# Designs tried in a protein design run: designed miniproteins, single chains, continued (2). Part 23

Each design is a single chain, and the fold is of that chain. pLDDT is the mean over its residues in the fold that is shown.

## One batch from the design tools (miniprotein)

Design m4765
Fold by ESMFold2-Fast:
Structure m4765 (fold): chain A 55 residues (1-55)
Amino acid sequence: MTEGIEELRKELESLTEEQRKLVIDGWQALADRLGDPRKIESEEELLEWVEEQLK
């Protein structure tokens, strides 16, 4: 799980600000559809949410 999170973080760091926002918005939309009340506003919040889903 830790390796997957590290790889995702590196991918997000390699993206432009606009591309990162699109990825975050996409994951936020998925979380909303699953009934998750969490608001994903940053890369760190996205990484935390993904880590929780993978456990």
Scores: mean pLDDT 73

Design m4766
Fold by ESMFold2-Fast:
Structure m4766 (fold): chain A 71 residues (1-71)
Amino acid sequence: SEEELKKGKEEVKKALEELLKMEEDEEVREKYREKAEEALASDDPEYIRKVALELEIEVGMKLIERAVRKL
């Protein structure tokens, strides 16, 4: 539905924003933007949800990496 599509795209935007706050490497930032832009251009709710989840997992991985680097 249109509502599911809209919600999925908002999830992608939120995850991208969090990743861009955490990442300073412009090459890596560009990869995140590219993934998000592909999802935002899509009309496939399943694909959009998959990308949102992938970006959310990357947020989690960065948090783990930061914790490990302090050890």
Scores: mean pLDDT 84

Design m4767
Fold by ESMFold2-Fast:
Structure m4767 (fold): chain A 88 residues (1-88)
Amino acid sequence: MEKEDEFVQKTAERMAEEARKINPEAADTVRPLGEQIAKAALASEEGMRIAADTARGILAQKVSKEVADKIADAMYRIALEEVKKLRE
């Protein structure tokens, strides 16, 4: 597997698992959004922020704003942590 594909899948799955702890019903929605944030994170930190903001809006349509904000913040944190690990 390409390192980028591994990063995207690993990061998105970690985001989905964190979302499952916050709201179990959100995990399936978070996985594809997490893939987009992870892909954006490989391109730029600015793109990652935009992707995370987009994910927050989509999540707010399915869960409460408070839950959406909490999940989106966790996704952004996970993306930063995983990018830091990738840069070796």
Scores: mean pLDDT 81

Design m4768
Fold by ESMFold2-Fast:
Structure m4768 (fold): chain A 73 residues (1-73)
Amino acid sequence: DDEKEMWSKLSEEQRRMLLEGWEDQTGLPVTEDDSYQNVYDRALALMKKTNKPTKSKNPEFLELLKEQVEAEK
């Protein structure tokens, strides 16, 4: 439900930014066939691993991801 809540609060642009961040970091494409949970989980795992700031176009969204990463330390 937390994933659904986060995903539903994201604009289409914010969701795109998350997917682009994933693709940029791994070089692997993300398709719409991937579940939101799989994409979200992989993005969080990547943020935990790299701890590198992404493009700060959506600071609120990035802050949410950072909170999730820190909560799961």
Scores: mean pLDDT 54

Design m4769
Fold by ESMFold2-Fast:
Structure m4769 (fold): chain A 103 residues (1-103)
Amino acid sequence: KVDEVAQSLLAGARNLLEEVERLYKAGKATPDQLEEARRNYERLKEAAQRLLAGDPSAIDEVARAVGELVRNYLRAQGHPDAEKAGRVAERYTREKLEAALAA
């Protein structure tokens, strides 16, 4: 169950990064926004690998990285609620991973 959730999160995060890259190519995202999104995606990959290896302390880092990627994507779009959406995504991700570990 944790493996399935982690794989789903990585796929979703990759799609968010691809969208930031698309916005950058269209001149709508800055180089700094693209670099930040790439860094947050790599951080997510590393934390997800630790979680899959049986380290539950990685949950907070996975959740935080997902939240940051959501913020990166929405900020690149000029969305006014990027910060709030990132916090919601972080909380939802944490709850979902904790539930998957408990099952």
Scores: mean pLDDT 86

Design m4770
Fold by ESMFold2-Fast:
Structure m4770 (fold): chain A 74 residues (1-74)
Amino acid sequence: KKLAELEEKLLSEDPEVQREAVREAVELLRTEPELKEEIETLLKKVLNEELQKIIDEELARTTDPEVKEILEKV
C-alpha cells in the first residue's frame, strides 16, 4: 500500500531516503489530490526535526499552491 511504504521511508534514519519520501508525497499531492488529507495526517504523525528541514527544503522549491498549502500545515 502506497501510504504504508511512504511512512516507512519517512521514518528512515537515512536523510536521503527521507528526502525521496517527501518528493514522493509531493508527487502524490499533484497526481492523486484525493489523498491530500491522508498525506497531511501522515506527515504530521511522523514529523521530527530532520523531516521538518527536508519539508522546508521542498516548500522552498515548490511552485504548486496546493502542495505548498499542505506542506505549510505540517
Scores: mean pLDDT 79

Design m4771
Fold by ESMFold2-Fast:
Structure m4771 (fold): chain A 81 residues (1-81)
Amino acid sequence: SEEFADKFVERYEKELEEIEKRLPEDPEAALREAEELLGLLLLERGVLEATGELTEEQKEKFDELEKKLEELIKEIKEKLK
């Protein structure tokens, strides 16, 4: 349902925020957590798309989360040299 997909988006946004808070203290752990979160996001999104449960608006929100996670991963990798 739409409500179910929205709760997935909210969960990922919250987990991303927690990773960002950890980044100054443990960038290696933050990188691992961000990569794991991206992998899980892509898997769960694929399932929801295959079942036809995602609205266009929800797909855009997932696209934004994916982009934010990919950008965060790149930034952390560059900082770790």
Scores: mean pLDDT 81

Design m4772
Fold by ESMFold2-Fast:
Structure m4772 (fold): chain A 82 residues (1-82)
Amino acid sequence: MVEELLEKAKEIAKEIIDAIFNEEDEEKIEELFEKLAELSVEINKEIKKLNKEEQEKVRKKLDEISKELKEYIKKLKEEKKK
């Protein structure tokens, strides 16, 4: 179900943030990004089976996850640049 995939995506995003914060190996962080990308593909396939209102909900949740992760990575990347 799409809801389960969204929760899994949130967990992986949190693991990425935690791994970056704790300066885990780049390989581990890259693996987590690959898992998140795979889930995004699965979510996009499942979304086509939903009605318009449910599609909007899923899209909003995905945007929130993506935005939070992107902002955090950008912030850390700027810090490491210095």
Scores: mean pLDDT 75

Design m4773
Fold by ESMFold2-Fast:
Structure m4773 (fold): chain A 98 residues (1-98)
Amino acid sequence: KDDEGIKKGIPAAAKIISKQTGIDPKVAEDILKQAIDSSKDPDDARRKAVDIALDRGFSVDVAARIGQAAAGILAGPDPDKIQQAYDDSRRYAERRVR
């Protein structure tokens, strides 16, 4: 079921983000849990994950990667939508910082 998939997906995504960005995987996991738990859909999860990451002082790139991961966990694997989720998350993060 989706809840079990989310519980397994969050730690896996956090490890990938940590490898890509150098942040603590437990911090990435916490942001993903907060964003997904309070979200209605993948777009909402993306925006919330970006907001939480930026509020914690992470860069636009880190925030965008976390947003992409949050959206991907809820939407499932679609290569075109995964790339679009990163692009949308990055643009959202850039607007929030400036």
Scores: mean pLDDT 78

Design m4774
Fold by ESMFold2-Fast:
Structure m4774 (fold): chain A 61 residues (1-61)
Amino acid sequence: MSMLDELLEMVRNNAPEAEIREKARELLTRQLALAGNTAAPTEEAVEAVVRGVRDMVAREE
């Protein structure tokens, strides 16, 4: 299962917000590393991922 699929499942299962944010940060860190960038993701980027994933789950139901 991809990290995005894990994050979607966490949101669907109403996981604690702190855990969702941590998983989103891990996802962004991995994506940056795969692109050859070792910089830490910004809080704004983490927030954007969390919002996007929540929107995706909301649109499912």
Scores: mean pLDDT 78

Design m4775
Fold by ESMFold2-Fast:
Structure m4775 (fold): chain A 55 residues (1-55)
Amino acid sequence: SNIDLSKINNAGYEFLAVDLPNNQAEGRSPGGFVLAEDGKSSVAGEDNDPRMSPK
């Protein structure tokens, strides 16, 4: 069973939410660090740079 990488990825996003609480305080959700857990397997939609956010 190969679930280590998948688990780490999911945990990483949860940690990001806790590390960036100010993002919500500014009235903006953490919409820069999003990665499709299941969608990524079908689509390589991971070009979302956490540094850059649309407007």
Scores: mean pLDDT 41

Design m4776
Fold by ESMFold2-Fast:
Structure m4776 (fold): chain A 87 residues (1-87)
Amino acid sequence: DEEARREDLEALLNTPLEELAEIFERMRRLVEERREELERQIKEALEKEPTEENRKAAEELRRGIELLESRTPRELAEELKERARRE
């Protein structure tokens, strides 16, 4: 859905940096609280349906968790907006 992607991109560009940083901060807290459960769910999903698509999705989720843990919410918000401007 290209139109939905365009609307999401425009909404992202119009969202204040501070608001995006707060969203990432909230997501980071949720990940920190549910880290063990999330890893267990990823493992269970891969064991039930070990498809290439599920494997890639699991890798993307783990990369996302790692990114949230390794960088500040503000840095994530800045990079997201910079990526959106390039598209």
Scores: mean pLDDT 73

Design m4777
Fold by ESMFold2-Fast:
Structure m4777 (fold): chain A 110 residues (1-110)
Amino acid sequence: MTLEELIEAFRENNEILLENLKKLMLKEGVPEEEAEKFLNKLNEIIDKILEAIKNGDIEEVEKLLKELEDELKKWAEYLKSKGKTESAEAVLAYGKKIKEMVKKLIEKVK
């Protein structure tokens, strides 16, 4: 599998994870506009991570993963403050899944 094919598979898996996260947030009563803004921010960071991987810039990948983790924690704390505990837990689980997927992708391209 080429690097391009691996990155495309990552994007497809991420889209599925984000769609599931959106469905859960909406089911728990998170306003659609708020959910969309958050998911768009996550996609922006993920796109930057994938570009950094394409460029072999591991330091930038690590920096962006920290930015992603900080954004996810901030949103999870907001959701908990609104009583949306399941959505908050799902947001943190998404972060763990993405971090593992990024590590596996980097290992395959070495």
Scores: mean pLDDT 86

Design m4778
Fold by ESMFold2-Fast:
Formats: sequence, structure tokens, C-alpha cells
Structure m4778 (fold): chain A 58 residues (1-58)
Amino acid sequence: SDKLQQQIAQLKKEMAQLEEQIKKLKNSKDIKDQIIRGFLEMALATTKKLIEELQKRL
């Protein structure tokens, strides 16, 4: 459906933003940045899983 296609497109944009944020933190030696990166990586994994689930419903 058009709604599902739009939702998938929006989630893919969010995924790209998360990947960019993770890349910015990749070279940080700060433990706080490493922890934040961990949270962002979990958010990325969740977003990818949701995209996969929605694509199966197309």
C-alpha cells in the first residue's frame, strides 16, 4: 500500500541519519561517545528490523 511505501521510505531516511551519526563517533576515544554509539547502533538495528517487517507486508 502507498502508506506502507511512505513509512518504509521515512524509516530508510532515519536509518541513513543514524548511520551518519555512528560514523561521526567511530573515531572517538571518549568513553561517553562509545556508549552513545552503542545506543545508536541498537536504534539502527531496530530500524532495519522494522523495515524488513514492513517490506514483508507489501
Scores: mean pLDDT 85

Design m4779
Fold by ESMFold2-Fast:
Structure m4779 (fold): chain A 65 residues (1-65)
Amino acid sequence: MSDEELGEKVLAYVESTPNPSPTLRELAELLRQGLSPAEAVRILAEKHGIPAELFRALLAAELDA
């Protein structure tokens, strides 16, 4: 999944889901503020103390479920 596809799926998920996870909500907020999906993922991965690649993989798995 590309960073652009990930960003679009996150925004769609947060808009269609009444109670999205706090992490997905924070990611969507960064995207709405004009950050690239890659930059938003990097910032949140650093905040949560995990590698950006692992964070992207976990998000992609959740969104594909």
Scores: mean pLDDT 77

Design m4780
Fold by ESMFold2-Fast:
Structure m4780 (fold): chain A 71 residues (1-71)
Amino acid sequence: MREGIELAKQGKMEEGIELLKKEGLSEREARGVVDAAAKGISTETALEVAELLKEGRYEEADRLVVRELTR
C-alpha cells in the first residue's frame, strides 16, 4: 500500500490505483485514496484511510481525509 500512495503523491495516479487494487481495495476506493494523497494528505494518513476502507469503516476514513485536508 505505501508504494501506491507514494506513486500518487508523485503524480503517478494510475500506477498508484493499480497497486492499491492489488492490496484489496476496489477501483473506487483506490482512486479515493490516490486523489486524497495527491491533494496533500500524509502517507501515514493515506495508509490509515486505505486500511479503514478495507475494513468497511467508510465514515472514519472520510473523517481522516477531511481533517487533514482542511488543515
Scores: mean pLDDT 80

Design m4781
Fold by ESMFold2-Fast:
Structure m4781 (fold): chain A 78 residues (1-78)
Amino acid sequence: SSSNVQQAQQLVQQGQQARKQGNFQKAGELYQQAAELARESDPVLAVRSLLLASVAYDEAGNTEKSQELLQEALELSS
């Protein structure tokens, strides 16, 4: 699962790069993948990744996906 955390961290870095390029949809997808990989091994990283994905999807105009991911982050942080 440390390999999952490492891969999740790489996906977060790729998401940050996509966001810098203005590709918010791709950033959201990468952050969401990071959250899925980190979910069991590093819940803090998973919550952070879900919040980043939520913001990225909102910036992409996908408010429904943004709200779903925000709810997941709140549930996982409890």
Scores: mean pLDDT 90

Design m4782
Fold by ESMFold2-Fast:
Structure m4782 (fold): chain A 86 residues (1-86)
Amino acid sequence: EAERIAEEATRLLREAARAAEAGDAEAARRYAEEAVRVAEEGREALEEYLVSQGYSREEARRLVEEAIERLRRLGEALVARAKELA
């Protein structure tokens, strides 16, 4: 499931990037927000995956939180990019 969550979030980010290059800030925002929602809803599965890879639970929680924050920042950057191109 963690792999599927990562694939889905990545696919949504690619759609956000395409919307951003087209100057569509609304579409970029919606795809970016969906990517973050998928990651947030899948947080427990992502943490369990990292624990299975040898990370401690505390380390896994921090890594997932940091990854989600980076995802939010990237989404905001894509929306800003779309506004510049519009």
Scores: mean pLDDT 84

Design m4783
Fold by ESMFold2-Fast:
Structure m4783 (fold): chain A 59 residues (1-59)
Amino acid sequence: SNDLLGDGKVDERDEKFKKLLELAGEVSEEFFESLDIDGDGKVDEEDVEIFIEALLKRA
């Protein structure tokens, strides 16, 4: 595909967060959606950053 607009919007931290969850255990779509405070189908960037920091500190 030649759609760089859609790909450019993906946050690298968001991918790292999912990777960490997969390593810790099985992550489901519902788990990812549960982090969506807005309830519009997308996770807040601050929420993701806080979670990543907590996981990295405990590791």
Scores: mean pLDDT 54

Design m4784
Fold by ESMFold2-Fast:
Structure m4784 (fold): chain A 99 residues (1-99)
Amino acid sequence: DSEELLLKLTKLYKEKKYEEVEKLLEKLKEKSSPAERMALEVIKEEAEELAKLGLSEEEIRQILSGEKGVPLDSKSLVLVARSLDVEIKEKLAARKALE
């Protein structure tokens, strides 16, 4: 699932394991359609952004659980990635106001 992929990539970026990120994405791209490869690039970009912000795995899961309009059984990486961009920005703005 895209959620578990996002969490794994974010952890690897936070640990500065860039080679492991590249290997994982290359392996996934070999099994992916062109549309899925585009979605993987979006998820990669979101994971890098989340890692720079220093969010914990628990905080990322909380943001993901707050998403509206994404079907619970959806396997659409593109839809999830777009929803994450909006939700993450909204949640981070709220959190920054509290800190």
Scores: mean pLDDT 63

Design m4785
Fold by ESMFold2-Fast:
Structure m4785 (fold): chain A 100 residues (1-100)
Amino acid sequence: SEKERQEKGLEFLESILEYLEDVLEELKKKGIEPSPKALALYEEIKEIVEKAKKSGFVSIEELRKVVELAVEFLKEAGMPEDEIEAFKESAEKAIEEIEK
C-alpha cells in the first residue's frame, strides 16, 4: 500500500513535468519565449520532482504543491481558463486516487 502510493505519486509528478515540458515546446514552436516567471515556476517544479525521485518519497502535500505551481505556470504561459480548470480537476482526481 505505502510503496504503491509512493510509486503512483512519483509517476504523477513525472506526468505533470512532462505536460509542462510539452507546453514549453508548443510555445517554442509558436516563436513565443516563456516569461522569466514561467521559467522560474517550471524550475521549482522540476526541483521538487528530482528531489522526490532521489528520495523515493513524495507526500500528498508535495503533490498538491506541484499542482498549485503548475496552475500558476499555465496561467503565466497564457493557457485558456477552461484548459487550466480541466487540468486542475484531473490532477485533483488523480491525487484523491493516490491518497486512498
Scores: mean pLDDT 86

Design m4786
Fold by ESMFold2-Fast:
Structure m4786 (fold): chain A 71 residues (1-71)
Amino acid sequence: MEEMKKKLLEYALSLGAKSEEDFEEEALELIAKASNGDLDKGLNILKVVWAHRGGKKVTAELVRQVISLSE
């Protein structure tokens, strides 16, 4: 789990995020859990929440909405 969170954060930094300040800890944990060890799935969820954050911090609520709609 922690390794997945770090990989997701590294990708977010490549998109212009400033460390963990642009992501809630719970948001990263939810993405990692939803990915089930599939990095590509985790990155796809991350891309969607990053695009839909509207210039604000990525929240756990936003991640939950994205995951719910992906079923």
Scores: mean pLDDT 74

Design m4787
Fold by ESMFold2-Fast:
Structure m4787 (fold): chain A 75 residues (1-75)
Amino acid sequence: SMAERLAELLRRNPFPTAEEIVEETGLSRERAEAIVSGLLAYMAEHNGALPRTAEELRQVRGIDEEMAEVIARHL
């Protein structure tokens, strides 16, 4: 799934570009850019910590509840 591919990318590179997200997952550029912005915003508010739980991942713009659960399982 796209969420499993995103989890795999985040395991290899916790600071992905929108282009890398598009290439790995097939998500639209707009959604990939939203995810990058959301990850950066989350890290800024949490002393550089990445979201790991489904609850934390749901706070990232561009990641819905179902996607967050799948990503959390594969991190």
Scores: mean pLDDT 85

Design m4788
Fold by ESMFold2-Fast:
Structure m4788 (fold): chain A 69 residues (1-69)
Amino acid sequence: NPQVLELQKLLSEHGLNLSDYGISVDGIYGEATVDFVKKLQGLFNLNVDGIFGPETQQALEQLIKENSN
């Protein structure tokens, strides 16, 4: 679950209120985290499968960097 923990940390570090999505920084890939991943996959026109794999992780990191000015 280190990839899930990294996702939760990245979101939290960039000012996203994880509690608003029902997500905790605990490394557990629960339904709320899956739903968030699916939303991100849709934003990047990736396959919406809810799996936090390398492509989704790279897309999240890119979104964060570009959205940070």
Scores: mean pLDDT 70

Design m4789
Fold by ESMFold2-Fast:
Structure m4789 (fold): chain A 60 residues (1-60)
Amino acid sequence: AAPLDEVVRALSKLTPEQLLAGIDRLPLTPEQKERIRKLVAQNTPEGRREAARLLAEASR
């Protein structure tokens, strides 16, 4: 969705450390946390964007 894309664009500018800190602050399941950690660990622009999208969805 367009609102999600706007939030994802902002979150994609965060460092891996900031994305991982976001995981600890949200009421995510262990499976969601592990998936986001793996995406961040890939250290690719696509992986970081997908991690940001999952965090944006959870923080909504």
Scores: mean pLDDT 72

Design m4790
Fold by ESMFold2-Fast:
Structure m4790 (fold): chain A 82 residues (1-82)
Amino acid sequence: GKTVVVIKPDGSVVIHRSDDEDEIAEFVASHVSGERVASEVSPDGKILAVLYSDGTVVAVASEEVSEEEALAFARRVREKYS
């Protein structure tokens, strides 16, 4: 399943794994408010991270990406736009 990492504005982290795109979309929607203001793709193309106007970062990673790698990328994107 894809790994979804959400870093909330306060820095708290929630991680979810799913193969269901509707489940992923609903999970993201439950944790995010505001609009997309920036996005970054990892060099290998396997992680997409999006920064929202409320300061939330969401990263979606392919199945072969570890939770640790997905979280590290999400944290780098958050820090870049801090």
Scores: mean pLDDT 82

Design m4791
Fold by ESMFold2-Fast:
Structure m4791 (fold): chain A 68 residues (1-68)
Amino acid sequence: SIDEEVKEFFLYYYKTSSSDQKEIAEEVGISQSTLSKMAKKLKKEIEEGKISDPFLKKMWEKFKKEKE
């Protein structure tokens, strides 16, 4: 399962309305590489059907649009 820290991070991303992944990562004190890895972990957990939280899914969809 995805840790609460990852969920809080994506909740932060959703609430800030910032589109710059690097800026968001700097604000929360992690690297952009770490943010990218978190997004990949979230994607895998959603694809495996392990996450049913509609709010977390919406945050991931928003984040996905910002990813290259």
Scores: mean pLDDT 62

Design m4792
Fold by ESMFold2-Fast:
Structure m4792 (fold): chain A 98 residues (1-98)
Amino acid sequence: SMEERLLELAEELLRAAEARDIERMLELMAELIQLLEPSVPREEIERALEELRANLSDEELARHGRAVAHSILLRLDPELSDEERVARGRALHAELEA
């Protein structure tokens, strides 16, 4: 299903962000955006990500990659309890506001 593919890509994105593999993160973000917005040409997505890379540091890109991955995992992971979802959502929100 689309949800299973999003979950797999989000897990890979989180691993790439933790490893600071910026090239892999951008590739995975492009795949995620293409799945969520199939009407947007891949070339437009890749251009937007290239602009993002030009304007953000590797640390800022990794932070964004982790945030995107955690948001998807929080929403789609069937193994998370409601209490774990709430706790992780609050932690993610605090990290993004810091």
Scores: mean pLDDT 76

Design m4793
Fold by ESMFold2-Fast:
Structure m4793 (fold): chain A 89 residues (1-89)
Amino acid sequence: SEDFEADVLAALALILIAVEKISLEHGKPFDEDSVRLLERALELAEKIYEMGRKDDALIVATGVLEVLEKAPDAPESLIERAKKLIEKV
């Protein structure tokens, strides 16, 4: 079922975002691993959007953007990519 796949992808994306938020709260620096995790979460959000799950895609993209906006030296390209997805919903 595509609905089952979309639910699993949304859950995975939210777990990636949560792990990064917790890591930053515990003093882990924002680094290349942070970028990779958030980029992966955003890729999942984009796929969820294409599957018609716009509300779930919005929740994930917003979560990614919240982490990026609080992080020093966050990639502008990734911020723009998250904002672009949010604007499509």
Scores: mean pLDDT 87

Design m4794
Fold by ESMFold2-Fast:
Structure m4794 (fold): chain A 98 residues (1-98)
Amino acid sequence: GLRELAEAAAKRRGIPLSLIYDIIKLAKESGRPGVEEYIYLTIAMAPRDTTKEEILIRIALEAYSFGVPVEKIIEVFRKYNVPQSVIDELEKKMKELE
């Protein structure tokens, strides 16, 4: 299924599945339908040459677009030791969307 494809794509890039689950949990708290499926689709359909860092930024921006506060997304990234450079790039892209 879609979840299995997304989990396989994440594992190939060394992304912890628990990080993805934490982001999905935050997105689901927005109350919008289909947020879990949307995040899984993004991961599953990412081109083979897409980096771990690019996937992390993309799913974070999706969660942000669903109404998740930026501070909560950054807390998840820090919990999983995502580099500060990736967090800085995420914050820059979030500002560009305003």
Scores: mean pLDDT 87

Design m4795
Fold by ESMFold2-Fast:
Structure m4795 (fold): chain A 115 residues (1-115)
Amino acid sequence: NPAAEEALARLRELAPRAGEIARQILRELGRTDLSVSVEGGAIRFSLSVPPTPERAAEVARIVTLSLAVAEGLLTLEEAIEMLRNRVSPEELLERLRKAGASETLLDIVRIQLLP
């Protein structure tokens, strides 16, 4: 799938910046149960708590917002506010669309955050 290959290439390109942004987000939120590293062009999360669907959704939201900040679609402050306010996946998708997010990024959000 050419769109999936393009999305993966873009994710690898953005991974170092998105990983650093994710670390800043976790620090600002006071989260000590999650840590972030970037290895081989991939963002890795380590959890000190059991992996649950709820934790997977939290990680996916942090990754999505970190990618949006890395792309320049959102500020770090806006991303942190959205996480603190626990905006719905639908509201997040709408805000990213209004900010000019590519269909590739919007598809990543749909796949990761919407059932």
Scores: mean pLDDT 73

Design m4796
Fold by ESMFold2-Fast:
Structure m4796 (fold): chain A 63 residues (1-63)
Amino acid sequence: SAREEAERLAEEALRAAEAGDYAAARKHMQQGRDVLEAAGEPEEAERLLRETEDRVVRIVNAQ
């Protein structure tokens, strides 16, 4: 489903951030948002993006 694909992309974004690849993290976050928006779920897309961005910020601040 679009939701499962978006969650997979969010997980890839977090793994990229933990590896220090912030460009890849941003790309995966944007791809996850785009998948949910294309599926007609813009509110869920915004929520997932915000939640993933917050988690990325936590990872960056822990380094």
Scores: mean pLDDT 84

Design m4797
Fold by ESMFold2-Fast:
Structure m4797 (fold): chain A 57 residues (1-57)
Amino acid sequence: EPPVVHFETTVEPTREAAEEAGRRTRAALEAQGKEVLAVTIDEFDGEYVTTVLYRAA
């Protein structure tokens, strides 16, 4: 019975901040026993959106 896939989104003003947010979120989720499936960074109107997909939430 696989759990529902979840995602966490962070908006940052620079790509470096977005990458750091992604790494922090991944580490925190893995520390909670969750499996990180993907980390993506999208550019949006001068901002960077980091999306982390995970399961077993």
Scores: mean pLDDT 79

Design m4798
Fold by ESMFold2-Fast:
Structure m4798 (fold): chain A 75 residues (1-75)
Amino acid sequence: MVEATIEVFVTPDGRIEIVTSESFNELSEEEQKKVLEEARKAALELRVPGATTLLRFKAVGEKVELVEKAITPAV
């Protein structure tokens, strides 16, 4: 069973950047798509305008779990 980490950064201006672990590439194309869709949905729901939002997800197959959330005000 492949376990992957997905980190989503939402900048203060609302730009979304996604960083995946190397093991993410071992997921099927369908699992990769579902995981990225869930991560983007969570980022859109949880973003704070004017702050940097970091979300870390853990993916095992099709299951995606939010494991960390950090919000840093823009200085």
Scores: mean pLDDT 76

Design m4799
Fold by ESMFold2-Fast:
Structure m4799 (fold): chain A 107 residues (1-107)
Amino acid sequence: MEELVKAAEEAIKNNDASKATAYVLRLVREGRLEEARRIVEKMTDEQIANLMAAARALLQTPDPRAQRVGRELIELVKERPKPSEEARKKIKYADGTPVVVTPEELE
């Protein structure tokens, strides 16, 4: 059980979006939504994009179980915590500015 979560974390660390998605799918299918949520919180934006593609594919499958897993995955991605305002106030760059920039602001 712990091995599945650890394998998911290693897949995230190794930038293996396919394996990360597969492990999250397995956690959701097993009803382990809290562990799946923790893994989704650690995923990169690219890994989340791959997970969302898998969720949409599951929703197009004429299998009620697959459709349920797809819906749960979409909800987990929507519930990803944004850094709280308190956390943002405590996080600074070395020059003292807060880490609150969007990708568009970096261009």
Scores: mean pLDDT 67

Design m4800
Fold by ESMFold2-Fast:
Structure m4800 (fold): chain A 93 residues (1-93)
Amino acid sequence: MKKEFEKEVVERRKEALVELFRRFGGEEAAELMRKALEYMEKAEEGDTSAIEEGREYFEKALALLDEAQLQELLAETKRVNDEIQAEVEKELE
């Protein structure tokens, strides 16, 4: 069903991003990114006070990565998102 598939896609993207931060920045980076995603989700739902906290956690997660790790993270994030998007497009026809 399309609605359930959309929810699964969003969850897969979030989990993939947290795992990428874990692979390159370790468990600390993964936990910081998880918190950043939680606060960014609250901000999108109308809690404007969460915007600054989400940004701070995101910046802290990024600060645990060097420039080479950041480039690999960006490349892998694009690859994973492209794969998920191709699956979504196939299901949506």
Scores: mean pLDDT 77

